Designed miniproteins, single chains, continued (3). Designs and how they scored, part 57

Each design is a single chain, and the fold is of that chain. pLDDT is the mean over its residues in the fold that is shown.

## One batch from the design tools (miniprotein)

Design m10087
Fold by ESMFold2-Fast:
Structure m10087 (fold): chain A 65 residues (1-65)
Amino acid sequence: MDERIEEARRLVERLLEGPTPEDERRLAELEEELRKLAEEDPSVAERVAAVVGPWLAARYAEELA
């Protein structure tokens, strides 16, 4: 569990510095796995949101502009 959250954090850091399609795809795959785990434990959803929030906020700002 924690290893996947840490992997997501590292991916988000790379994406914020220089987004690539490969890293975005990897993050999406990891988010799907973490989503399944969050069904059992709401704290997982909160931790994931904290990690990916900055990247999602940047993407939504870009898409809505």
Scores: mean pLDDT 72

Design m10088
Fold by ESMFold2-Fast:
Structure m10088 (fold): chain A 60 residues (1-60)
Amino acid sequence: DKEKEIKKLLVEEAEKRTGVKLPEELVDASGDELAEYLRSLGLSEDEIQELLAKAIEKLN
């Protein structure tokens, strides 16, 4: 539940940064698959970690 909410927020942050709408099913994908998709959009590992940290922060 909380993990899915974090993934949803991560997808929203990634959409804001890239300007690209991401598939809704990414929320149900594994963390590795989501990270691979974000890398395919040109996001670096550091950027992905930054977006993940923001998603976790919003959940607190």
Scores: mean pLDDT 79

Design m10089
Fold by ESMFold2-Fast:
Structure m10089 (fold): chain A 77 residues (1-77)
Amino acid sequence: MEEEIKALLAEIQENVRLAVQARSQGDYDTAIEHYRKAIEKLKQLAELLKSNGKEEQAEKAEEMIKELEELIEELKK
């Protein structure tokens, strides 16, 4: 379970990094794709955190999902 959380965090961080890099280059389609992948991994992380009784950390992951979803909508404009 700890290894699974660490793997998900690494995948989330890498996808956010790639999204930020794409966004800085004006490649908003690629940025949106990587943010969507980060959201998918964040949803998996939130579920895993809840199953481990880490409700506060799960809530933070859910807030990050909301923030990234709002960012994606802004990038579509």
Scores: mean pLDDT 85

Design m10090
Fold by ESMFold2-Fast:
Structure m10090 (fold): chain A 100 residues (1-100)
Amino acid sequence: LFTSEDEAERLLAEGEVLIGVALIQYGVAKLLAKKGDYEGALELLEEAIKLLEEAIEKAEKAVELATDPEIIERAREAKEEAERLLEEAKEEKKKVEEKL
């Protein structure tokens, strides 16, 4: 019943969920920073960064295990999205830390 493909799909799905949660936290963090709540923004950015690092690891593992070209492509896209958001979150964190 379980194949390496099934495991790849599970890891990809988990990674996509983590990216989604991190996107919400990143968005809220930017709103908090705009309102002057730099401590609250920092906490959410740190959480988003951790989730994105985990999402990248899951996406990389999904690429390793997957044999279906569609799953491989989705996993690569998820990794690229997570890496872009991770860089943005790190830059925002630096700006927030400068205000503390």
Scores: mean pLDDT 89

Design m10091
Fold by ESMFold2-Fast:
Structure m10091 (fold): chain A 65 residues (1-65)
Amino acid sequence: MEEKKKKAEELVKKAREAAAKGDYETAMKYLVQAGKELGKPEAGIESARDLADARGIEVPEDLLK
């Protein structure tokens, strides 16, 4: 459990770094992956959608399965 939380935190950090560089697609991918690591894939997808809506872009279909 703790290892998955640490991995999810690392993925969220990478998502923030990607977003800071303007790479929102990569940021969304990391957010979805972090959600999966926490056993909450829907939360990761929701975070990606929030970012996409805020920036006026679409979530890649491959992230929605």
Scores: mean pLDDT 78

Design m10092
Fold by ESMFold2-Fast:
Structure m10092 (fold): chain A 71 residues (1-71)
Amino acid sequence: MSEEELELEITASMGLIVASVLKLKAEREGDEETVKEAEELQERIVEALEAGDLEEVERVLKEALELAKKS
């Protein structure tokens, strides 16, 4: 595994964890809009990871963290 591949996988994993925690919290609170947003973030992270797009993974992670701050 290259350093770049490792960074991509770590960043994507962090994004998936944040989005998953957001989804779980939103489901418990009955916030269907935030559940949908978290699911869209999860899908975008998986797509970016498959494409090897570190910049997109970093953007989605930032969006997930911003959504967490608002929730």
Scores: mean pLDDT 82

Design m10093
Fold by ESMFold2-Fast:
Structure m10093 (fold): chain A 85 residues (1-85)
Amino acid sequence: SEVERLLEEAVRIVAETASPELAEEVRRGVDAVLNAIRTYGPEAGAEGLRSLAGWLRAQAARSDPRQAAGLEEAARLAEEAARAL
């Protein structure tokens, strides 16, 4: 799906610009969102994606400029995925 494609891209960007460890945290958040969509529907998934985007922006605020840019891009992809639901 387009949602899964956008979220895979978000994880990839975090892995490349921040760290593999932070990418694993994002992957866990993505898996939780996909489970919420399956269990409770797209509205629950959209709420989860907005929460994930907020968390990514909070991490960006604590990061160096290169890492922050990647985290902000991942947050934008999560928000785009929420709109695609």
Scores: mean pLDDT 88

Design m10094
Fold by ESMFold2-Fast:
Structure m10094 (fold): chain A 62 residues (1-62)
Amino acid sequence: YYDKGLEYYDRGDFQKAIDYYEEAIKKDPNNWKAYLNMGNSYLMLGLGDLAQKYYNKARELK
């Protein structure tokens, strides 16, 4: 799931990347890298408040 999210992120498909990162988090809730990349994906979509929420969660888990 996480690797698939990275693939879609690299292709610029940020919504699909988010969907795969959500599945990665469901399988491993301590996957701080998935939270970090969800933040990056939301930032690329212009959703800065959501990006900040996921960045804070990533930092908390690291």
Scores: mean pLDDT 82

Design m10095
Fold by ESMFold2-Fast:
Structure m10095 (fold): chain A 69 residues (1-69)
Amino acid sequence: GAATVLRAGAHDLSEAFPEARELLEEAGRLASQGRVDEALEKMREAAKRFPELREPVERAIRAAEQELA
């Protein structure tokens, strides 16, 4: 489901971008609670603070959106 995809994506990105770890771990936690909209907000916040995350975050969001369809 979308929550599982977001949690996995947030975890992978937190390992690749340790400077964004706190925001990405929070997004993963929200996704694990089924709070998908809030998890997406935290992912976008990470991408705003760390431009290198913009493309990876967009890919993770698109993958989660496909699971909701």
Scores: mean pLDDT 80

Design m10096
Fold by ESMFold2-Fast:
Structure m10096 (fold): chain A 72 residues (1-72)
Amino acid sequence: SEVLELLGKAAELARSNPEAVLLALEAGQHANDGDYETALELAREAARLAESVNPEAAELLKKAADMLEKIL
């Protein structure tokens, strides 16, 4: 899944913020389980936290969130 790949790459880039990493990985788990609403909320929160750490990670999380929103 492209969404899972984006969330994984974002988690790797946001490594200096453990909260952002955890939220991105949880978003991936919920997306894999078909819970796209929870995955979207978690991806958005991860993007917010990642902005201050790595803007590239934040952009990947925003892209993942946009893709999740389109599935809903």
Scores: mean pLDDT 84

Design m10097
Fold by ESMFold2-Fast:
Structure m10097 (fold): chain A 62 residues (1-62)
Amino acid sequence: MSFEEAAEAVAEELREAAERSEDPEFAELLRRMADRLLAEKDPLDREVLFTAGAALLSTARS
């Protein structure tokens, strides 16, 4: 599995979590994170965004 594939999977889950979130501010953060993760081209920044996105998903599932 490539890092690109993992990032796309996390971004998709972030968007789905945003759609089911009842907190509009949190939903906006999830959407922005998904967009940022997919748009970022620098490998190091992408790794940081991937980690942050995964952490936000864990929070959304709580």
Scores: mean pLDDT 76

Design m10098
Fold by ESMFold2-Fast:
Structure m10098 (fold): chain A 69 residues (1-69)
Amino acid sequence: MKKLEEEIKELEAKAKELEEEADRKQAEAVRLINLGGSPEEFEEKKREALELAKEAEKLRKEAEELRAK
């Protein structure tokens, strides 16, 4: 039983870290636009943020599946 709880916590912790990283990438993208950065750099940062958010969502799903058992 302890292992299941630890695994759920680990997945949730990783998901949180990925979401925080995604938020940072989004903030960087917004800052680049405001400072007159290139559209290409903005799009790249947004893409990175989206990928991190998707990975976080996948980890949350795994944690939910474990909780449902």
Scores: mean pLDDT 80

Design m10099
Fold by ESMFold2-Fast:
Structure m10099 (fold): chain A 58 residues (1-58)
Amino acid sequence: MEEARKEIEKEIEKRNSVILTTQEAFDIIRRLMEKGIPLDEAMKALEEVVLEKIKYKT
């Protein structure tokens, strides 16, 4: 999960937004899977990071 979380954070930072389109979310998941991260783990990490980023943004 650590590597998945870091990759998701990099993509969010690059986009300057925590609001992802379905296309952007799919691209992030695909990149995580290319790194050997299972789909289930990638999906869970994406959900957790997005929710945490939204909650922390003030």
Scores: mean pLDDT 69

Design m10100
Fold by ESMFold2-Fast:
Structure m10100 (fold): chain A 67 residues (1-67)
Amino acid sequence: SLEELKEALKAFYEKKGLTPEQAERVADLFIEALRENRERLLPSDRAFIEKVEKEIGPEFAEKLREV
C-alpha cells in the first residue's frame, strides 16, 4: 500500500508540472511526513508545502501552490 501511495503521489505531482525526479523527491517527503503525523495529510496542505520549501527548495513549493 505504501508503494501504491508513492506511485499515486508521483503521478499527482507530475500533473502539477514536476519532473519525474522532482515528483519522486516530493512523494518520498510526503510519505515521511505522513509517517511522522498520525493525522491525515493532503499533498497540497500548506504545512507540507512549507516543509517542501525548507527541505527541497522554493521552486518546488511554488509549483505545488500554483498548479
Scores: mean pLDDT 71

Design m10101
Fold by ESMFold2-Fast:
Structure m10101 (fold): chain A 78 residues (1-78)
Amino acid sequence: MKEITEEAMKLGDEEGKRVEAEGQAAGLPPDVIRSRALGAFIATAILYSLAKELGLTREQITPEALDAAVRAAFAASR
């Protein structure tokens, strides 16, 4: 379990860094970049953990599910 959680965190961290770089290139405000990167990190970690429990492969995690998780993460950040 711990190893899978750590792998999910690494994948989330890489996705967060990618989103941060894209936001910086687009000239978004730092606050917006940070929120988007955090959302991508949380969404990736949650969906990877759920996919593991459901026996899904990484390729079966859909963009729609990621978008829903990102929206939930933004709501949770108040």
Scores: mean pLDDT 67

Design m10102
Fold by ESMFold2-Fast:
Structure m10102 (fold): chain A 60 residues (1-60)
Amino acid sequence: MEEKAKELAEEARKYASQLTDPLLADNLIRLADKYLERNDVEGAEKIVQWAKAAVADEKA
């Protein structure tokens, strides 16, 4: 199940790279890494959702 958390962390990093705000991007990457270290799939999913929402908000 470690693979799922890793995939989610990578997805969060991909969305974070699209953000114009470097502080928000750094925070999302840090949180994704933290949840990956704990193998917390639920936490990682929340970070992906947050990153997606942040990217969508910047484009609005």
Scores: mean pLDDT 78

Design m10103
Fold by ESMFold2-Fast:
Structure m10103 (fold): chain A 80 residues (1-80)
Amino acid sequence: MDAEFIKLVNEAMKIGREEAAKATPEEAKKLFDVITKLGEAASRRDKEAALQALDEMISLVKDPELQEKLREIKERIRAL
């Protein structure tokens, strides 16, 4: 279970970094703040903190396809 959780958080962090690269400096800062929260949640095995950070990332990501991928990651983490 822990390995799958870390893998899913890493997938979300990758999406966040790719979106930050395309964002304005202000938007990129918010995305990196959320990426940091996801990394902390992963290190602590804090599932609820990871789900909350994913909700923040979904609100910041503009691409509907990536928003859907993040929602799928969120549901997969919730099911663990």
Scores: mean pLDDT 85

Design m10104
Fold by ESMFold2-Fast:
Structure m10104 (fold): chain A 86 residues (1-86)
Amino acid sequence: ALAEGLEKILEEAEAEPSTPKEVIELLRKAAEAAKAGDYEKAAEYLYKAVETALKVLKEKGELTDEEYEEYKKKAKEYAEQLKKLA
């Protein structure tokens, strides 16, 4: 379920040395919130983690401004879907 999916994402993020610590901390908070049944807070932390990661990729020149806005929008839509599970 959601908590298991977030734990898998957290493990993959922790395994990647280039992942910012802030992203790892936000993913951990998202997983903890999901385990507690707080899907609204889980969605909020997950969105913040993705937004932070996308910002870092844009600053490194790995994403265009258009790709950043597109992925940010998709992440927001996914977070809103997760909130509906609450």
Scores: mean pLDDT 77

Design m10105
Fold by ESMFold2-Fast:
Parts: sequence; structure tokens; C-alpha cells
Structure m10105 (fold): chain A 73 residues (1-73)
Amino acid sequence: SRLEELKKKREEAEKVLREVKKLIEEGKFDEAKELLSKYLGLPLSTPVHVKYTALGIELAALSFEIEQLEREE
């Protein structure tokens, strides 16, 4: 179902966010940048903070749509 697909996408995005946070905490900014670029389909030239923000927006959008569908079901 659409709800299950969105939940799976949110789980995948959350896994990427956790890995990125871990890399940043370890000072591995280049690895964090590469992971974000690969997941988001953005060039490596895009600043890491912009990519991090984009991932956050994606997670917020997925969570919002899941909540809307759960309220309508």
C-alpha cells in the first residue's frame, strides 16, 4: 500500500540520517558529504549543510504524508 511504501522510505531516510550524524560526530565530514550526495542524488559540490537540510525536509514531508494517510484511514 502507499502507506507501507512511505513508511519504508521514511525508515531508509532515517537510516541515512543516523549514519550521517555518526560520521559528523566522528569528524568524517567527507564521508558524510559523499553519503548525502549519493542518497539525495546531488553533486558533491553542494555544501553538506544544504544536503543535511534537504534530508531533514524529506523526512518531515514523509512523516507528514504518513500522518495524513493514517488520519484518513
Scores: mean pLDDT 78

Design m10106
Fold by ESMFold2-Fast:
Formats: sequence, structure tokens, C-alpha cells
Structure m10106 (fold): chain A 71 residues (1-71)
Amino acid sequence: VTKEEAEKLLEEAERLGVKLVLLGEHATVDQISALLKEARKLLEEGKYEEAKKLAEEAIRMGQDVLAKKGL
């Protein structure tokens, strides 16, 4: 896993979080924010694989919420 790959996934998760804020999904936004905070810390430590895994978890969580809302 590269730094660039991990950063791209973090950016995708952040954009998904913005959409969820607009939808009023506060609990999911809080969970995604916590995952992204930890992922950014891991990215700064050079732990790109671990950062990628947390970003992918955040994306999956957000996508599940959107799917349940028919989006």
C-alpha cells in the first residue's frame, strides 16, 4: 500500500462523511470521523496499510447508510 493510495481513500471517506452530515446522519458521521482521525494518525506514522483499512471501513459504513436510505 502506498501513501498516495491511502490518502485517496481518506479523501473519498471524508467526502462521503460530508454527504452524511447533509443527511443528518450524526451517529454515523461521528463513527466515520473517529476512524478517519485514527487513519490520519497512522498515515503520519507511515502505517499506510493500517490507514487504508480504516479508511475502507469508514467508506463501507457510509455506503451502507446511503444504501439503507435508497441512495
Scores: mean pLDDT 80

Design m10107
Fold by ESMFold2-Fast:
Structure m10107 (fold): chain A 75 residues (1-75)
Amino acid sequence: MSKTIRVRNLPADTTEGQLRVAFGPFGEIERIEIPADRPDEALVTFKTPEAAQKAVAGGPVIINGHTLTVEEAPE
């Protein structure tokens, strides 16, 4: 498993801070990237693969009423 997860179905104007609050409980976050051309998606890189696996397995994550799709990054 990679240390990076892909998050989809983000509300418009989701901030890096909101993602850190939502995903911080799964493990230490190394970085967060929100692509400028796809602001409804984010890449969250954890310090460990175990934290990324917890995020994928950890049940529904909700930001501003949107249930996020959390998957392992294929890259």
Scores: mean pLDDT 77

Design m10108
Fold by ESMFold2-Fast:
Structure m10108 (fold): chain A 84 residues (1-84)
Amino acid sequence: DEAARAEVVAALQTVRGADQAEIDRFTELLKQRNLTFEQVLLSMRAAAAYKAGDVDAAIALLEELGRQLGALAETAEAIAELRA
């Protein structure tokens, strides 16, 4: 998907210069055959929104990721922390 690929590149550009741990996480997600580019993109966009101070956008993206992955505990935990 060209649109998903472009958004992955844009998300990577947003976070690339600041946090090596986030870059490493993105790289690990890309290696997983069971994740779509859209799911990786949602994770990276949530991180980028959080770094930009847009907590509401980060929560919305994590909720969508959780829906696609079927009630992933880590997604629920991250949302709870952002709402605290």
Scores: mean pLDDT 61

Design m10109
Fold by ESMFold2-Fast:
Structure m10109 (fold): chain A 63 residues (1-63)
Amino acid sequence: AAPKLAEAVKDVPEKTPAVLPLKKGEKVEVLKEYPDGMVLAKSLTTGHVGLVGSDDLKFLGTL
């Protein structure tokens, strides 16, 4: 399946090294979705990969 595009709905601060810090409106590529509501995402702005809560993201479609 093609990777999903998503957008941060709010600013996400860096709380741990595993979290992907995001600015509201920042686009990410969703690499993997976990059953607990976490996603592994890559920032299209910075290229960094990390974990984000799915409730902090708006899914836009496939890349």
Scores: mean pLDDT 78

Design m10110
Fold by ESMFold2-Fast:
Structure m10110 (fold): chain A 97 residues (1-97)
Amino acid sequence: MEKKKEEGLKNLKKGLEAFQNKKYEEAIKYFEKAIELLPKDSQEYAEALLFLGQAYFKLKKYEKAIEYYKEAIKLTKDPLLIAIAEENIEKAKKEIE
């Protein structure tokens, strides 16, 4: 578990770097690798789902973004992460409507 978690965190960091450089498709690949490697019950797993949603939002794939935000909410007890995900769901819904 520990070695996979470390590799997952490295992929999460690379995804964030790609996202910051507006390389959203590259960011998605790194975030997908992060969720493959991170424990599903970890805070970092829920954060990776939130960032996946944000990357899909930037690519105007709003329905996919909403799916990932909802999954992040389901897997976390962090009220701040839940609030961010809920706000982003509302923003994505307005883009579809």
Scores: mean pLDDT 87

Design m10111
Fold by ESMFold2-Fast:
Structure m10111 (fold): chain A 80 residues (1-80)
Amino acid sequence: MEELIKKLEEAVKNGDLETAIRYLQELADKFEEEGDTELAEILRNAAKAAQVSYDAGKTERARRIIENALKLAKKYLEEK
């Protein structure tokens, strides 16, 4: 989990939003495996929204969606 979050943060920092979206999907799958189904669905929907924005050339919007989803996931892990 922690390593996947780090990889996602690095992808966002490097501007590799396509890779960041993939890691966000993998993070959602990991939360689902751990029984955090509601958070997994939120993150999966965020990944889909980010992909749609990225494909439409709205790169900054895609980045914001990914960053907001990452903040939510990190907050959840801190409270767990």
Scores: mean pLDDT 84

Design m10112
Fold by ESMFold2-Fast:
Structure m10112 (fold): chain A 111 residues (1-111)
Amino acid sequence: NVLKEIAIEIVKKVLKELGISMPDEEIEKLVEDFFNRKLPKIPLGQKITTAEDYVYMTLEAFRNLYLLELSKEETIERLKKRFTTENMEEIATLIVETVEETLKENESLLP
């Protein structure tokens, strides 16, 4: 599944940029759960406390940019409403830009 492979690549790039360590197997499981609609429902104002929370935020950015075809600006705003962390503006921007860049790099492979 090309979309799943690209989503895994996106998550790995985001975690690397943020300096967060997570085993590849765990990343693959979280991405699989995302595509199977098995991820927990994220309430508004969810505090970022774990590595998994950054994966949830990254996959939410992927959903908004690719599946909902929203702008970068709207996606950043939605992440800021959904999640709460220190330096939220910087983190949301980094995540959305990394997702957008990785999607662009894989544009020829996307349906």
Scores: mean pLDDT 83

Design m10113
Fold by ESMFold2-Fast:
Structure m10113 (fold): chain A 69 residues (1-69)
Amino acid sequence: SATVLRLAEASMYFLAGVVYRLLGDYEKAAEYYRRALEVLATVDPSDPAAAAERAAVEEALREVEEQLR
């Protein structure tokens, strides 16, 4: 379904953000986490998989934003 493809797209952006975070590029990590959240915003908010992914991405974004000051 379109929802499965959107969740996969969000997961790809989230993974890119994780990779940049591991490289110490917190600005690019934050950019990719925000892109993941933009994709997740197009998914039904009642979808539990989307809700779980959103929570994980929001926490990761919060952590890298703290590093950016």
Scores: mean pLDDT 86

Design m10114
Fold by ESMFold2-Fast:
Structure m10114 (fold): chain A 78 residues (1-78)
Amino acid sequence: SMMARDHIKKAEEYVEKAEKALEEGDYKKALEYADKAIEYASLGMQAALDDGDRELFEKAKEVGKRALEIKKKAKEGL
């Protein structure tokens, strides 16, 4: 679905921003971006599930896992 793809794209963009913030030592920004990535990944998973799109569901889940790892690292840096 277009909604699932849009949410996953936004989640990926926020993961990239969060990773960059971690590299720069900006743990507060990394946490903020990681939280947004988790939100969009969750929306993407729900939209993919509603559409029965297994491939998009797994992609959204993978992006969400990556965002959770970044969030954990950001919290450790605070």
Scores: mean pLDDT 89

Design m10115
Fold by ESMFold2-Fast:
Structure m10115 (fold): chain A 68 residues (1-68)
Amino acid sequence: GEEEQRRLDEEARRLREQGYSLEEILERLAKLTPEQKALLKEIADKLIEIGDNYEEALKAGKKPKPIK
């Protein structure tokens, strides 16, 4: 449930803080159940969106746009 979602998010965040890419995080968590994979994909989509906004801002030499 919610606890498993938080645990996966926490694990992904920990790996990200260690310098792993989103792709590497997904690969390491690939042994997840179908349910957990669906939740991880949702988290990954949000992380990609954040990353894309940041990279686009860097290319333009401007601050990232707010996600909300």
Scores: mean pLDDT 63

Design m10116
Fold by ESMFold2-Fast:
Structure m10116 (fold): chain A 59 residues (1-59)
Amino acid sequence: MEEEAKKLLEKAKEKLEEGKKVPEISDHARQAEELLKKAEELLKKGEYEEAIKVLRSML
């Protein structure tokens, strides 16, 4: 679970960075960045299932 969550986190970061390059959706990308930070906090707390759920909802 932890390895899967970390892998999804990296994937979400890459997709978020690509999304920020598109001006018309940069606002949505910023909101997704907040969700990404939430997922990172969940991972730090050991809430892997919750982190994975948040990350998958972003992807």
Scores: mean pLDDT 73

Design m10117
Fold by ESMFold2-Fast:
Structure m10117 (fold): chain A 64 residues (1-64)
Amino acid sequence: NAMEELKKKAEELDRKAKEYESQGNFAQAAIYYSLAADYYEKAGDTENAKKWREKAFELAEKGH
């Protein structure tokens, strides 16, 4: 099921983003949150896509 695979990928990327964020690596966290948002959007999860896209933007500014 392609939709389930996309959601699983989004969840994996979200987990990686949180790991980097907890380590203070905001640049990598921003990249992974952005990727997670893209996969949530492809999976039809617009709510999580918006949430993590916003988080990625905030952390990208903080890490830059």
Scores: mean pLDDT 85

Design m10118
Fold by ESMFold2-Fast:
Structure m10118 (fold): chain A 64 residues (1-64)
Amino acid sequence: ATEEDVKIAKVIYDSLTPEQKEEIKKIANSDLSLEEKIKRVKDITNVFTENSEEVYKIIIELAK
């Protein structure tokens, strides 16, 4: 991941409600495939700007 991907991921994660953070934490620690985790996290974040897959991977790691 690029330094920009890390910065974007942190900004998105910090903007989330406590409820959204808890939901992502459950997804991050589940036995779902990485692709399914990324899809669900993308839906939860509902950001206007399309982000790289690497941004969502970083959000998943931040939530653990």
Scores: mean pLDDT 78

Design m10119
Fold by ESMFold2-Fast:
Structure m10119 (fold): chain A 65 residues (1-65)
Amino acid sequence: SKVSKYSAGQILLVALQIEGGEIVKREGKKIVVRLPKSSKEAVELYRAAKELFKESGWELEAEEK
């Protein structure tokens, strides 16, 4: 079934959290996540969710260290 870009981004954000990602900040339409160290799966989920959120007018960023 077809889903909105925002809903698809939210589904991938949940999958990212299952892979050890953590939401560390929410501010308006901006979400910041902490990625687990050395997880290729989490990085790919982050990249996919980031593009879907961007297409929906939202912003997903990884925490800078």
Scores: mean pLDDT 81

Design m10120
Fold by ESMFold2-Fast:
Structure m10120 (fold): chain A 79 residues (1-79)
Amino acid sequence: LLAEAEELDARARELAEEAERLRREGRATGREDVLGPQAEALLREAGVLHARAMALRAEAAGDAEAAARFRAEAERLAA
């Protein structure tokens, strides 16, 4: 569970870094109309992965209520 959560958080961080690169490129090149939505999609994906990681950490800690809340957050973000 914790190792899987760490892998999900690492992937979420990579997506967030890519989104920030797209945001900076959009501002620098005037392409925010194209790159902005792409960055937003990556940030939503990063949010889903982070919520899933938090659910796994809560499960490892035996906190079923927190795990359920984080799973619901991941579902909301993935919709």
Scores: mean pLDDT 84

Design m10121
Fold by ESMFold2-Fast:
Structure m10121 (fold): chain A 62 residues (1-62)
Amino acid sequence: RPPTYEELFEAALEAGLSEEKARRLAEAIMRHPGASARELAEMTGVSQRAVSRALRLANERS
């Protein structure tokens, strides 16, 4: 089951992102489910490390 927007947003907040960055990252992942952490970082202005951390946390919840 793919993570929901809410699960992705909460995972991004737990990864240490601000609410604004967490929202941008969650939206980007929902629109581009096959995108790499590098591509998501480029789209959102979030660091690759934070993106990878958020994706790992979201997968643990799903």
Scores: mean pLDDT 80

Design m10122
Fold by ESMFold2-Fast:
Structure m10122 (fold): chain A 70 residues (1-70)
Amino acid sequence: GMSDKEALLKEFERIGVRGVVTEDFEGAAEETRRLLLSYGFSEEEAEEIARLVREGRFAEAAKRLKELVA
């Protein structure tokens, strides 16, 4: 079965793809923040990733998230 980390990264990828397709970076950022908090990340960690998403920096957000779950 998929690990919790793999499930998180897949859900994050879906949010990112939708954000890029719709150009709703604010909505993608808020979904990302809620997702990370639901997985037990701190408010500070969740906001760090959400800020990158809000700025359209999806590749940097994905890289930083992978570092946090390593």
Scores: mean pLDDT 85

Design m10123
Fold by ESMFold2-Fast:
Structure m10123 (fold): chain A 77 residues (1-77)
Amino acid sequence: MEEEAEKLVKEGREALERGDYVAAAQHFIKAAELYEKLGDYEKASEFYRMAADAYQRAGFPEAAEVLRKRAEELKKK
């Protein structure tokens, strides 16, 4: 549901404010997966990118790169 995705985005942003980059990335990934399921590939791409940025800040550059590639693939649809 769209409301569930919006809740996850809010939780991800709150995690960023706390400096919990791993939790932020996980919330943004779940939100992106829900938007992808809803067919909103633009929002899915955006939140995979935000998750990648969060993992980069957490010190997981390889995980960040995987998510950036996923975001780029969805943006082409």
Scores: mean pLDDT 85

Design m10124
Fold by ESMFold2-Fast:
Structure m10124 (fold): chain A 103 residues (1-103)
Amino acid sequence: SVTEEFLRRLAEVLVKHGLVTPEQAEAFIAEHLARLADLTEEERAKVVIDWATGTAYDLIARGELELARDIIDVLREFKKKLSPELQEYADRRIADLEAAIAA
């Protein structure tokens, strides 16, 4: 699914930067997919956008700006597969994150 592809891309970024192990990443993906199974595609996408946004804010607060930018790039790729309303939601989140990095 689009949600699984997005979660895998986020997990790959976290593994690349040493925040989680590959095993932790696979467990995280499996748990998230299980929790999202009963949601609509639109609801799933919003949950993943919110999680990625929160993670990026935590990274910015810790000075991990390169990793935060990599997560923002994954959000930009993911939004292309979403409805126009969710693309606008994601764009707003991305703009807020870019402003936080610039501050």
Scores: mean pLDDT 84

